Designed miniproteins, single chains, continued (3). Designs and how they scored, part 115

Each design is a single chain, and the fold is of that chain. pLDDT is the mean over its residues in the fold that is shown.

## One batch from the design tools (miniprotein)

Design m11998
Fold by ESMFold2-Fast:
Structure m11998 (fold): chain A 61 residues (1-61)
Amino acid sequence: SAEDEIEAIEREALRRYLLLAEAGASDAELQGVLDEAQARMNAVAARHGLPPITVRVLPAL
């Protein structure tokens, strides 16, 4: 389902974000991970005929 695909993308983005943050990545590099995740989630939403999704959970880490 779209929800399962979006959750999988979010979980993988969170994991990658944490690894990069621990490695001392720049704010721009971290934001890039979030932007890529947002684009992937929106592509899933579009494929399933859903409106664009706003990701708010990732910045809360």
Scores: mean pLDDT 76

Design m11999
Fold by ESMFold2-Fast:
Structure m11999 (fold): chain A 58 residues (1-58)
Amino acid sequence: SWFDRAKAQIRATESPALAAALEAEIDRYRARTGGQELSEAEERELLRAMLAVRDAAA
């Protein structure tokens, strides 16, 4: 799924602490959407949320 690919990429590229925070954000978003594939609007919303988490960790 898109979620599994995103989590795998995050684990490969980010520090463990940031990866955990970003994966938690993805998991929360996935739970909210019922685990379905994201629309373009939903994908943009999740990307904005993930960028906010990354910025807070900086």
Scores: mean pLDDT 75

Design m12000
Fold by ESMFold2-Fast:
Structure m12000 (fold): chain A 76 residues (1-76)
Amino acid sequence: MEKKLEELKKEALKKAGEVQEKLKEIYENLSPELQEEIKEVSELAEEAGENPSVEKFEKLIEKLEELEKKLEELLE
């Protein structure tokens, strides 16, 4: 269990970094909807950090993937 949790945490950190990099490119195009998505991901990341579990990190990774796709659509 611990090993899987560690692997998921590393994956989440990698995806968070990728999302953060894309946010730098689109700062002028941040819609209210996108800002809400970013806030949701931030809240999930905080919760996963405070009370780590496989389920929480899996949800965080899924949300980060959704956010990344939306950011890529904005960048075309």
Scores: mean pLDDT 75

